# Designed miniproteins, single chains, continued (2), part 82

Each design is a single chain, and the fold is of that chain. pLDDT is the mean over its residues in the fold that is shown.

## One batch from the design tools (miniprotein)

Design m6850
Fold by ESMFold2-Fast:
Structure m6850 (fold): chain A 113 residues (1-113)
Amino acid sequence: MEIKKVIEETLKLLEEFKQRLEAHLAAGDFDGIKATVREFFAKLDEILSKLPPDDPKALEVIRILVEVRNAATELLRAIDEGKPRDEVMAVARRLLQTLDEAISRLKKILEEL
C-alpha cells in the first residue's frame, strides 16, 4: 500500500477513536472505553503491518503510533487496576491530548508527501 494511503487510513482511525473515547468518557462508561481501546489496538496493528520498514516517513509514523498505543495502554491499566475515577479521567485526558498531537503530526507528514 502507498504510504500516503496508510497515513490517510491512520488519520481516520485516530479521529474515530477520539470521538468514541469522548462519548464513553461523557457517559462514564469505562467498559465501553476498554472495548473501544481493544478494538483500536487491533486496527492499529493492521496499519503497522502495512508500513514499509525502509521508509523514513514510515518510521516517523510508527513512532507516533507507538506513543498513542502507550497512552492507551496506560488508560486500560488505570481502569483494570480500579483506580479512582478522577485518576482514570486524568489518564484519559492525557490520551486525548496525545491523539490531538498525533493527528496534527500525521497531517504535517501528509503535506510533505
Scores: mean pLDDT 86

Design m6851
Fold by ESMFold2-Fast:
Structure m6851 (fold): chain A 77 residues (1-77)
Amino acid sequence: FSEAVKQALAEALRAQGIELSPEEAADRLIELEAEIIKAAVDVAIAKRAGDAAALAEAQARLDALQAELAPLAAALN
């Protein structure tokens, strides 16, 4: 990430009441993206297995992570 991108991410999180440095905000974005990928894979696995309980849990986690990502994604526009 460029310094400008890191700063924009930190400012977006600060607007949500989260006090992180630019470096910490960039690390949080990378972490969220990795967790979203994992949750999406878990959703696909649960669908293939026909496990309704696992699907509901994985989908709820995916939705929550995407909601957390939304203000960070908006800061990059």
Scores: mean pLDDT 80

Design m6852
Fold by ESMFold2-Fast:
Structure m6852 (fold): chain A 100 residues (1-100)
Amino acid sequence: SPERLEQNRAILRLRVAFLEKLLEDVESNNYTEEEMKELFRKYADEFLAALEADPRVTPEQVASAKAFLDAWLKGLSPEEFVEGARDELERLRRTLAAIE
């Protein structure tokens, strides 16, 4: 439905914005592992707040996003983080382009 497509676009745009902010900040600064984790938590909290504010996003979708981000943070490797985040950003951008 058009409504579902707009919901998917909104969620994807928020995910893209989250990763863009995080990557730009990480790549512009020489952060320690602890500083990177704090930065991740900050941007993740902003992303989750934006999801909760969207009336189309269900509590279950917010809970799933939170669980995914918590798992990512626990497994965060500074050396591989930038590459993994870039790959995910490219994937999300391609998905968004395909549904626009």
Scores: mean pLDDT 81

Design m6853
Fold by ESMFold2-Fast:
Parts: sequence; C-alpha cells; structure tokens
Structure m6853 (fold): chain A 63 residues (1-63)
Amino acid sequence: MEEVAREARERLLELERAGASEEEIQAVEDKLVQAYLTSANEEEFRERVEEVLEEARRRLEER
C-alpha cells in the first residue's frame, strides 16, 4: 500500500502542475486518504486511486 500511496502522491503533483487548483488538489487528497483508510487490501486501494485520479484528469481536460 505504501508504494501505491507514493505513486498517487506523484500523480497528484502532476495534476497540480497541469493547473489543478488548490481546492481541487485538496478534494483529490481527501478522496485518496479515504480510499487508503477504507480499502481492505492493496489491489482495492490501487483501483480506487486510479478512479479518483482519472476523474480528476478528465475534469481538467474538460476545463
């Protein structure tokens, strides 16, 4: 799980560099933390991380 969390943090920084607002970054962070706390295993956490980050990327592209 720690490796997945590290990768998620790196991708979160990429979203920030791509122009995501501080509020958008905070919302994504909150969702990632919730995924970490509620996931039963690493595979489930990885899937939830991908969903959260993909949604954030799509919203930036629709901007």
Scores: mean pLDDT 79

Design m6854
Fold by ESMFold2-Fast:
Structure m6854 (fold): chain A 58 residues (1-58)
Amino acid sequence: DEARREQLRREVYELIQQLYDQGKITQKQRDSLIKKVEESDVERLERIREILQTTLAV
C-alpha cells in the first residue's frame, strides 16, 4: 500500500530529524538512514521506526 509506505517514510524521517536535533546521531548517520529509508519497503520501514523510537526513549 503506497499510502502506508509514504506515511511510514514521513514518520521515520521525523524520528531521524529528532535524533539529529538531540545530538544522538551524526550527520553521516542521518544521511545513511535517509538513503536506507528511500530504498525500504513497508516491513523494513516499520522495523526502522521501532528502532529509532527506542533510541529516542533512551
Scores: mean pLDDT 83

Design m6855
Fold by ESMFold2-Fast:
Parts: sequence; C-alpha cells; structure tokens
Structure m6855 (fold): chain A 70 residues (1-70)
Amino acid sequence: MADGKELKERILAFLEEYLTPEQVEAARKALDELMEKYGEKIDVTEALKAVSDAIFEVQKKRAEENKKKL
C-alpha cells in the first residue's frame, strides 16, 4: 500500500513536468483535501480523479474569463 504523502509527492512531481503551474497548484489543493477527508492512505484512482477534476475546473474558468474579455 502506498503512503499518501509519497503518492502525493510523486503525482505532483509528475504533473510539474507536463502541466502549467496553475494546474499543478489546483491538483495540489485537490490532493490535500482528499488526504484530509480520507487520511494518509488514499486510492490512486481516487487521487487521479480528484486531480483531473481540479485541472478541468482551471481550464473551464480560463475559458469563461477569455469569453468575457475583462
């Protein structure tokens, strides 16, 4: 079983290589919330789903801001 802290650090390191800093920060917050809810041991699939959802929210927000042109 993977330790939740090790899993989080591994996921964030991987994301930093392939995603924008804004997306990485959103993923970090999602993983922190998941760990607080489920403790130090979390399912990899649930962690990845939370990360994916957070990244999607960032992209959606950027699209809406571009549409408003404020």
Scores: mean pLDDT 72

Design m6856
Fold by ESMFold2-Fast:
Structure m6856 (fold): chain A 68 residues (1-68)
Amino acid sequence: MKLSGELLFRLQVALALAGYLPKDYVPDGVFDERTAEALRRIGAPGDGVADAATLAALERVGLAHVLD
């Protein structure tokens, strides 16, 4: 599943609140390098795909609920 639109917007908000994105970051639902870096910080591939590795990383840091 591709990370885009509303799901990506929710993920960007959650990553910013958790401290993985700067608080001045403006979530726009577009996959960018800052979002990719934040995903890599939690142990995900950062490739813009909601694969098993990305879901496992989100669950590990308590953010899996963002995709539900």
Scores: mean pLDDT 75

Design m6857
Fold by ESMFold2-Fast:
Structure m6857 (fold): chain A 81 residues (1-81)
Amino acid sequence: ITAQIYLDAALGAAEQAIKLAKSMAEAGASPEQIRNQVGPLLTAMDYALQGAKQLGASDEMIKEMEEARKKAIEAVEEAIK
């Protein structure tokens, strides 16, 4: 139950970061503005991943969270290039 809350939080933060970065890029925001706005979401994903690991989340859950984090970071970097 507790590890699932962290998984849901990480996946939600990843989705929000991807959408926000894309929307801001489409609106003509600078790379610095995009990084400043998505930074807290990326940090939230890192805290969720650490919390899930501390609560003994399964290898499958950890892999899913790490893949979501990687995709979010890649999408943000693509939006600001």
Scores: mean pLDDT 83

Design m6858
Fold by ESMFold2-Fast:
Structure m6858 (fold): chain A 72 residues (1-72)
Amino acid sequence: MKEYSKEELIERLRKAHEAGLLGRTGLSYRDIARRAGVSVSTVRNAVYGRIEPSKSTLRRILEAVEELLDEQ
C-alpha cells in the first residue's frame, strides 16, 4: 500500500467511521480485526479514538478496511 504518516492513517480511519463504513452500519469490527491480525478491542478503541496505536497497527487496520471495502 501507499506510505502514509501516522496522522494521515488516523484521519483516514476517523473519516471511514464518520461515513458509516465501520461498525453497526458497515464493515464489522470482527472482520477488520481478523484481516488486520489484531484484536477486536484494538480495532474498536482505535476507531473511537480511545487509544493511539502504533503506526504499523494503524496501517494494518486501514489496509484491512480498504481490502474489505474493495471485496464488497
Scores: mean pLDDT 75

Design m6859
Fold by ESMFold2-Fast:
Structure m6859 (fold): chain A 96 residues (1-96)
Amino acid sequence: MEEAIRESSGNLLYVGAVTGVELARRLLDRMQAEVAAGTATPAQVAALYARARENADGAIQSARNALELGLEKGKEALKEAEEVRRAIDAAAAQIA
């Protein structure tokens, strides 16, 4: 019973991490597209970066928690979350 609850919690955290990475990537892509189009204000771009960072940071935390529960696939999710977080920071530096 306790093992099954731990596995279920780990799987939910893993899904949260994967979803957070996907949302962060979509927000980064949207931000880059709006910057390339020249239609977004700096404030609008900053808001998209803030949302992308929030999703990436949430994904990192969820992946770490999944790993702590023994879910090995959390390692790959953590790597992907950290990679998208670095990409967001690098892109933000181009506008600041």
Scores: mean pLDDT 81

Design m6860
Fold by ESMFold2-Fast:
Structure m6860 (fold): chain A 91 residues (1-91)
Amino acid sequence: TLEDRAEAGDEIAAMLLYGLAKADVRRQPDDVKALELYAKSADILGKMGNKKFQEESARAYERLSKLYREQGDLEKAEEAEKKAEEARKKL
């Protein structure tokens, strides 16, 4: 899948996934699935050297953590918070 290719380090797949997910997040900011894909794609692109994507990844995981807490999924909230902290440390 496009997600699997992006996670494997395919920059083109990551860029496409980022564009699609970002559009979905703009339309529905509380869509957990869209925000997950946005955060993952931004994280992948940030690791490829662009600090702007690292900042977007950190903010996306911060939002995702908050949404998971609101839904009662504390385990996923803590995981997202940890990913946000890791992204922030690379800035």
Scores: mean pLDDT 81

Design m6861
Fold by ESMFold2-Fast:
Structure m6861 (fold): chain A 87 residues (1-87)
Amino acid sequence: EEELLERARQRLRAAGMPDEAIDKVLENLKRAIEAAKKGNFDEAVKYLEESYKIMEEAAKTAPNPEAALQAGREAIKEVLDYAIEKS
């Protein structure tokens, strides 16, 4: 879990997202994983949607908005795959 979140942080930072936005995204991704582990998939989806919304807003001010959004999509996909595997 921590390794997965650290990898997501590195991807988002490399894509030019500000640290404040990265921290908010990772907080929501962590909550999504915890909700999925408890079988609360509706709650997990809400946290993933909030993560994507934060990524969309932060990407607008990133040096390369498309690269930032792509990094965000990859991070969400890895978290979804992990949550499904561990549930």
Scores: mean pLDDT 78

Design m6862
Fold by ESMFold2-Fast:
Structure m6862 (fold): chain A 88 residues (1-88)
Amino acid sequence: MYDAAELELSREGLVDIFKNKFGEEVGKLVGETLDRLVEAMSKGNEEEMINYIKEALEKLSPDAQRAFKNLLVNLLGNEELVKEAEKK
């Protein structure tokens, strides 16, 4: 599992990738979601992390959802947490 600091360090590059591929609104949503995940991780609150991921996925197209899920699995190293967010 990546530390909150590693997620924060990757944030700007990841936002740019999603912005370029899926547009400004998707890039903004990814950035806001990563910021919320860093905050939840700092509090040790996995439930908040799952809820933030779920909320972001509900706002994304299927192609953007797939890209974002793959990103989160790689960043967080926790496939089960991402799967739980998908299920709800």
Scores: mean pLDDT 75

Design m6863
Fold by ESMFold2-Fast:
Structure m6863 (fold): chain A 81 residues (1-81)
Amino acid sequence: MSIEEMLEIGKETLEEVLPGDPRLPEMIEELEKRLKEEKPKTIAEFLQVLAKVAEKFNIPEDVQKRLALLAAEKAQERLAK
């Protein structure tokens, strides 16, 4: 899975879990920055990057769990194609 695909999955996941959150553009920018810096190679590493973004923006634990589950599902579906 490419960094571009990871960014797309992360963006879709953030938009679905946090619809209308005014911080979405900043969260997406932080995700792109961290993906380019950390260069995750696996779904697990990608989910760790997404978790760091959620922690930086003080996203509640229950919402972080929803983000992780949805992102994992989307990533697994794309990897299976």
Scores: mean pLDDT 84

Design m6864
Fold by ESMFold2-Fast:
Structure m6864 (fold): chain A 63 residues (1-63)
Amino acid sequence: MYVHKTTVNGTPVTFTVTDESVDVELEGNPSQEAKEQAEQLKKGLQILADLKRQAKELQALLS
């Protein structure tokens, strides 16, 4: 689990990543473009979290 703060198209964004979910929170008045970019990043983080979970067991065996 980790929290990452960044800025997407001028909008402050907080990503909260857990083993089961990825949440995204936009501050202020987010533009439609900022919302779309944040959703794409959320999807990417979800895929990475799933792959990391699957690969973790293999990495432990190989290490």
Scores: mean pLDDT 74

Design m6865
Fold by ESMFold2-Fast:
Structure m6865 (fold): chain A 100 residues (1-100)
Amino acid sequence: GLELAEEARELGERAIRLAREGRALEGGRLAVRAGTLASLGAEKSKTEEGRELAREAGRLAVEAGVLAARASETLEALNLGIAGALNGAGALFLAGSTEL
């Protein structure tokens, strides 16, 4: 769980940078992956430390997904941004957070 949440956090931070640079497609793809790994990290974490890291990664995936969707110039990039945000929200829910 912890290792997956750590990878998700790093991918989420990278996705935010790409989305802010206008690279919506690449940012959206990383946001989806970050959200997915954050959800897996939350589900597999047996410690509060692992769940808290999964919550942080989930929040980053939501931010990255929203930014990628807003920067999108194609339907593909828009859909990936939305999917990334939803996957991040799912990670927050699984980690026991009610904050989106």
Scores: mean pLDDT 83

Design m6866
Fold by ESMFold2-Fast:
Structure m6866 (fold): chain A 96 residues (1-96)
Amino acid sequence: SEEEKLKYITEVLIDAIGYIDPEKAEELRKELEETKDYEKVLKKAVEYLNEVTGTNTPLEKVKEIPLSEYSELMALLNQAKSKEEAIEILKEFLSK
């Protein structure tokens, strides 16, 4: 469902942010747990990632990305050896 996809994407992007800024990831996770507002938290995650990577990917484009690409993103991030490498992986993901 669209709701299940929204939840999955939001959780994946919070986890992705954790590779760059664990404190920011915890902030977003806490807001998600308190509000259950996946749309608002996803928007904040996308805004943060655009700022860090220098991209301007709109929220609607992020929502259209297939779940398989989010799974691939997490696999790539798990292999990242530095914060800088994680940022480059995320920049390439958002620039598609």
Scores: mean pLDDT 87

Design m6867
Fold by ESMFold2-Fast:
Structure m6867 (fold): chain A 65 residues (1-65)
Amino acid sequence: AAEMAEKERKRNLYQEKIKLLQQQLKEDEIAFEENPSLEKEIALALSRIGVEEDIKHYQKLIDEL
């Protein structure tokens, strides 16, 4: 059904955004491990909180489909 195709499209879009957010966080973690500093530690902690909230938002949208 057309409605099923729309749900699948939206799910794929939200999953793709989650993947991008996870990948960006992973890259930030690697950058911190390579050259650790207090400034980078604080920046990583803030980024992690933001990414977790965004992932939660998209996961909720997927669950509501």
Scores: mean pLDDT 81

Design m6868
Fold by ESMFold2-Fast:
Structure m6868 (fold): chain A 90 residues (1-90)
Amino acid sequence: SSKIKELEERLRELGERIRAKDIAAVVEAVETLAELRKLGVPDEVLLEKAAELREASRAAIEAFNAMPEEERRAVARELGLSDEQIAEAL
């Protein structure tokens, strides 16, 4: 399916952003993997793709948690979290 190829290409682009410590790309990668699963990509393939991003995702999450509170709140808003959700999570 051309849609599967488009999502795999998106996942590669998101992987580059995750390696650059973009926490928003971690969220988008999870969503992209979920869409690939809905399109019938085998769990074995999805697990391998997730494993390739695991270390970079951990580093991005660690970098996010190390941000000053004001920066973390700004990034969380970019992720689509409400002010109430930000107050509960951060």
Scores: mean pLDDT 79

Design m6869
Fold by ESMFold2-Fast:
Structure m6869 (fold): chain A 70 residues (1-70)
Amino acid sequence: DKLKLLEKLRERLEQPSIDKEEIKEIILELAKLAGIEIDEEKIDTYLNRNKIEEIKEDLLTFIDKLEESL
């Protein structure tokens, strides 16, 4: 069930102690669920250019949009 996987990823993302390595894993899982091919170098660039809180907000918005498309 994709919806349950998205909820699990949301819970992982909302952990206050989450680091960029865990966020990278979440991005890869989200890309897989969305059927999107993503380059790890592009993920690394995105993570290096943005603060953790900004990344979390972006990914939570993406999860919301993906849930609406299911």
Scores: mean pLDDT 82

Design m6870
Fold by ESMFold2-Fast:
Structure m6870 (fold): chain A 67 residues (1-67)
Amino acid sequence: MAEKAAELARKYSVPGSGRATTGQAADAALEAGHGVKASIAALFYGAMNGGYATAEQVAEAARLYGD
């Protein structure tokens, strides 16, 4: 479950950076089927990191707040 969100977050990442924008991270969580709560958590992690979330942070949001 969490690995699927991480994989999708990497897909949305800028090539070479390994980081997704907050919006891309939220879209990855929703596309992975983790629901709105996981998406909001991914946005929060991105905001804490200056507007970028790592795939690992999206996976953690899905693990803690996803269905």
Scores: mean pLDDT 62

Design m6871
Fold by ESMFold2-Fast:
Structure m6871 (fold): chain A 92 residues (1-92)
Amino acid sequence: STADLIAKQLEIAGKVGQEVLPLVKEKIDKIVAEKYSDEQVKKEIEELTREIEKVAKKQKEKNPDVLSDKMVKAIVNGLKKDVEAKVNKALS
């Protein structure tokens, strides 16, 4: 059913979030501790985004019938936006 498909999609999105959580924490701690410039912060977020993309793509390979490329992109963009907002708040 459509409801079962949506439930599986949300479960996989949650798994991506849990797998990237320690990487996000490590990256934010590094940015804050090192007092990075805006350009360095942008580079660190871009590197973190590539790692999030790898995790999301790996989950798609395990669940090809559940996740589309568009949904993988939405998960990655959502996590990137949340990280950017939290980093900006921490540096303000």
Scores: mean pLDDT 81

Design m6872
Fold by ESMFold2-Fast:
Structure m6872 (fold): chain A 64 residues (1-64)
Amino acid sequence: MSLKEMLITLFLRDIEKMSDEELRRAIESLIANGVSKEEILEAIERSGLSKELQERVAKILDSL
């Protein structure tokens, strides 16, 4: 398993308990470790998470 895949898996595990600030910091950390904005969105969509969580992630990505 690649470092990117591991980081995405850990992110998805913890996402539901994150505040907006924690979510933003987690996304910035993923990008800093070489995960693209597109890869993050695809992972969220594949995970079956709620539309509200998908929209929160998209909004944060748009601000970065």
Scores: mean pLDDT 81

Design m6873
Fold by ESMFold2-Fast:
Structure m6873 (fold): chain A 69 residues (1-69)
Amino acid sequence: NKREEMEKKLKEEFERYGKTEATAVRIAPLAYRNKDLEVLKKALKEFEDNPRAKRILEGAIQRVERQLK
């Protein structure tokens, strides 16, 4: 189950690195691998207080969305 694996990966990275740019950089590649953007869009809410981290993940999501159109 790709969504369950992605959610597990997100939880692990947030537990290790918090709501930081490091977490965003580590989870951004999941947008390209899984193409399931719903879980990653939910993760964007975790970065409301870190605009740089939000920009990294948002950029990856936007690039994948452009390719799906």
Scores: mean pLDDT 77

Design m6874
Fold by ESMFold2-Fast:
Structure m6874 (fold): chain A 80 residues (1-80)
Amino acid sequence: SAEEERWEEIVDGLLGEWDVDKDGVITREELKEVLLSRGAPEEKVDAAADAFLAKWDLDKDGVITREELRKVLEELREKF
């Protein structure tokens, strides 16, 4: 489907928006900044970032890579 063909563009867009350092990974700090920019309250953002990392940091290195983000989006696609 069109959505399947666009996952790579979506991943690139999110990394471009979230990867402030342009190193191809999303750090916990960058994830917090994105959550805050999307209206997450400051008192909840740490817990939300920790929950996201705990669920989607598949190699347990403390960052979300392009491949991990792609897997997250693919799982969300399968649910919708």
Scores: mean pLDDT 62

Design m6875
Fold by ESMFold2-Fast:
Structure m6875 (fold): chain A 83 residues (1-83)
Amino acid sequence: PAAPLPEEERLARFAALLAEAERFIRENPESLTPEEREAWELIRRGASEAEVEAFAKRLGLDEGARRALRAVVEAARRLRAAA
């Protein structure tokens, strides 16, 4: 069932996933490429849209990858604003 969740519930679930991802990365730092680690830092700190666009342009990310990264970083920024 693909029912949409309220924004508050989506942010809470996303916060839990970010916490699990941070723990996994801390325990397995070698599992990320340098580019993936840089992307994780953008997500973790809730980077601005301009910073995400600069990163995507530097790495030559396609439109789909740029859109996905922007969505995740925006969700992280909303979590920081809600805290």
Scores: mean pLDDT 75

Design m6876
Fold by ESMFold2-Fast:
Structure m6876 (fold): chain A 89 residues (1-89)
Amino acid sequence: SVDELAKEIQELVDRGSSPEEIADFILSRILMKPGEPVDFGHISRAQDLADALSKVDLSPELKREIAEIIRKRRGDTVEGKIVVSALLS
């Protein structure tokens, strides 16, 4: 759920996780899972992550750093663009 994703991301922030660790968590959640239908899962998860990120208390600097990592690794994908837009909006 969106609330569960928000809690997991907030826990990473609260424990002082690096921007790379937080970005790796986010990227792991938007990747297609084995056996998942191609047309639904990863894009739906990106939308849920965008909603979750709106509920997490992230500093502007941390948002920028996470967004840069995601843009570099998945910026050319629809799911990557959704998450980057949410972080920078």
Scores: mean pLDDT 77

Design m6877
Fold by ESMFold2-Fast:
Order: C-alpha cells, then sequence, then structure tokens
Structure m6877 (fold): chain A 123 residues (1-123)
C-alpha cells in the first residue's frame, strides 16, 4: 500500500538523518584539530542529507493525508537547507565552519522531529 511504502521511506530517511547528525558532529570536532577532515565530513553529511531529502520527497508524493504531506514537505525543505549549509561550511574558513555546521545541526534535528511525527501519523 502507499501508506506502507511511505512509512518505509520515512524510516529510511530517519536512518539517513541520524547518520548525517553523526557526520555533522564529527565535522565540528575534526575542524578543531584538522580542518581538512572537518570539510570532508561536512561534504559527507551534505550527500547523506540529499539522500534523506529525496526519500522524504518520495514519501510526500505517496501521501494522501494532508497533515502528513505538509510535515514531509517541511522536513524536505529543512534537509535541503541543511545540505546547502554543510556544503558552505566545507568551503568556509575554520573560524566560520562551526557556525554553519551548528545551524545545519539545528535544521536536521527539526527535520527529524517532523519525520518522527509523520511516522506516528502513518502508523
Amino acid sequence: SNVKEALKLVDGALSAVDAALDMLRRALRANEIDPSRGRQAALGAADILDTAAELVKKAAELSTDEEVKKLLEQAYRLLQQAARLARRAASSSPEEMPRLLEEALRLVEQARDLLERAKSLLS
């Protein structure tokens, strides 16, 4: 069913979001010691966030429930914004990188909360 497929996509997105949160935190820690490792981790997080966003987009397309669709569309926008911030962090100075990565972390945590709520409504 569309509900079962959407739920599976949301579960996949939540797993990717958790991996991206770990990578963003690793980028923050790595930047303090070796900024090149911080940049590589930030780029890795951005790629994972793009994957999560595509899963969320597909889940939204399958959803007929208006509340679920709105939550997923909002999560999609937050994940795309976080991916852009992570890429900007990778091209910024070591002094600027923490601010951009911390903002990306906040957006990803907000997206995770929206995805958890969407999952609850799909269950």
Scores: mean pLDDT 93

Design m6878
Fold by ESMFold2-Fast:
Structure m6878 (fold): chain A 73 residues (1-73)
Amino acid sequence: MEKEVRELAEELLELIREIARLRGYSEEEIEKIVEGTRKEIEQMLASLPLEEVKELLEKAIAYYREELEKLKA
């Protein structure tokens, strides 16, 4: 569970980085966005059961994968 949630969190953060780069954000702006998302994930882990965090991360990853595909098309 913990390993899976950590892997999902890192996958989400990498997707957000790639999307932000494609949208033309600066490296400084990208790091602020990624750090903000990391803190949000930490807050979810502090307040929600691991299974709920896993489901939320999987949904977010699916959403951002679709957004990335649209940006590349």
Scores: mean pLDDT 83

Design m6879
Fold by ESMFold2-Fast:
Structure m6879 (fold): chain A 95 residues (1-95)
Amino acid sequence: MERIRDVARTAVENLEAAAEQALKSDGKTAARIAILTFEEVARQMEDAGGKELAEVARKHAERIRKLYEENPDISPETVARLLREAAEEIEKVAE
């Protein structure tokens, strides 16, 4: 339980850092940063035995993929918001 909480805390920090980087990028680059960050977070959570948290991260990765596919002009602000929303959801699930 404590180990998965530590992994979730690191994931939240990584998602927040990705959101800051996304804001400094164009929408395409922001979407790529978000997808790669969620995939990495999902792998780390799965390796730690946090299957439910890994599914949350994968869900958010698919959401960004779909939004970018439907709107290639997606704003970096929208991507950053989605990254922060995912961080909040992961933090709540890890409690």
Scores: mean pLDDT 83

Design m6880
Fold by ESMFold2-Fast:
Structure m6880 (fold): chain A 87 residues (1-87)
Amino acid sequence: MVITPELRAKAETDPEARFEYEVNEALALIYVAIIKKESGYTKENPSLLELAKMAYDAGASDEEIRRILLMLGYPEEDIEKALKEVK
């Protein structure tokens, strides 16, 4: 399950979508915290590119980086741009 802009919009009116959104958001935040710990990153609010770079430096695969950023609600096109810039 992934947080999408559609799921975020539905979360305002649909209790089931709201629950799914909250669970996926919490899981995504846990993954970001793990990446920060592994990479030694200390900045509180990293940008999309910084998150992708931290994950790459921590040894995450392109697929894992895509999954985490999608769970955080970033659009797929921006994620692909960040992955290209990291390499």
Scores: mean pLDDT 68

Design m6881
Fold by ESMFold2-Fast:
Structure m6881 (fold): chain A 89 residues (1-89)
Amino acid sequence: MEEERRREEERREELEERLRELERRIVTLEAALGLLKAAQSFIERLLEEGKISEEKAEEELAELERQEEELRREIEELERERRRLLEEL
């Protein structure tokens, strides 16, 4: 009985550690997403001010949009994993 309790405690600690890792990764990716949005706004501003060509702005914005989509998908995957781990706790 004592050994079962120790295994359950170890398992809980492992799940909690994995949950903390997932939460930290989600926060990091959300921060990166915020930076991409700031970069998009900056490029739009440069275009409005005539400091960048329309062609260059389109290229930069398309790349940032691609990165944003990738980050959003990764966040969704980690959020699903986090929910699954919470159900196991």
Scores: mean pLDDT 83

Design m6882
Fold by ESMFold2-Fast:
Structure m6882 (fold): chain A 73 residues (1-73)
Amino acid sequence: SSSVSQSLRQTSDLLDEASRRASQGDMDGALELAREAGLSPDVLDELAGLPPDEASRRLREYSRQARDRADEL
């Protein structure tokens, strides 16, 4: 259980950084971190088509979901 929580925390941290990069207009950096975090190719393609502010919001939501799941374990 602790190892799964740690992995989810790492995923959340990567997605928080991806959200930050997207908010700064660095979409290439944001998508690379989102890929490292394990988001599917389909989700990455959707994010790539969004304005940076919206992509940042979506990445922050994924980060929160990963963090919330880690906290439930």
Scores: mean pLDDT 84

Design m6883
Fold by ESMFold2-Fast:
Structure m6883 (fold): chain A 55 residues (1-55)
Amino acid sequence: SARERAVAAATEAARAHTGAEGGRAMLDSAKQAAPELSDEEAEAAAVRGAILAGM
């Protein structure tokens, strides 16, 4: 689903970017993977991705 694609993309971005830019990278990756999601849904996916990456 769109949400699962966004979470997976955010998780990969979180693993690649451990610094201050990680939050934006997670959000941008979520939006690119699932552009049909609203901004709020993309932000929720980015947060879930960060949790799955151990952040």
Scores: mean pLDDT 76

Design m6884
Fold by ESMFold2-Fast:
Structure m6884 (fold): chain A 71 residues (1-71)
Amino acid sequence: MKKEIVELIGTPDEIAEAVANALEKTGDKSVKLNVLKVEYDKETGKTKVIIEIENNAEEVKEALLEEMEKI
């Protein structure tokens, strides 16, 4: 299955909510999320997270990007 990489930028709470909502929408327990990089800016409270997605990767990536757009 095709792997996808996604970059998420937001507060830790915003990123956690987006991930939770995306996983709920896809409903696939076989999804694997590998965190490749985390950069936190203490002054702004924003975190940059780079995630590799395996199994159902395209659907999870689309759901994550849609949830991040709502923030």
Scores: mean pLDDT 77

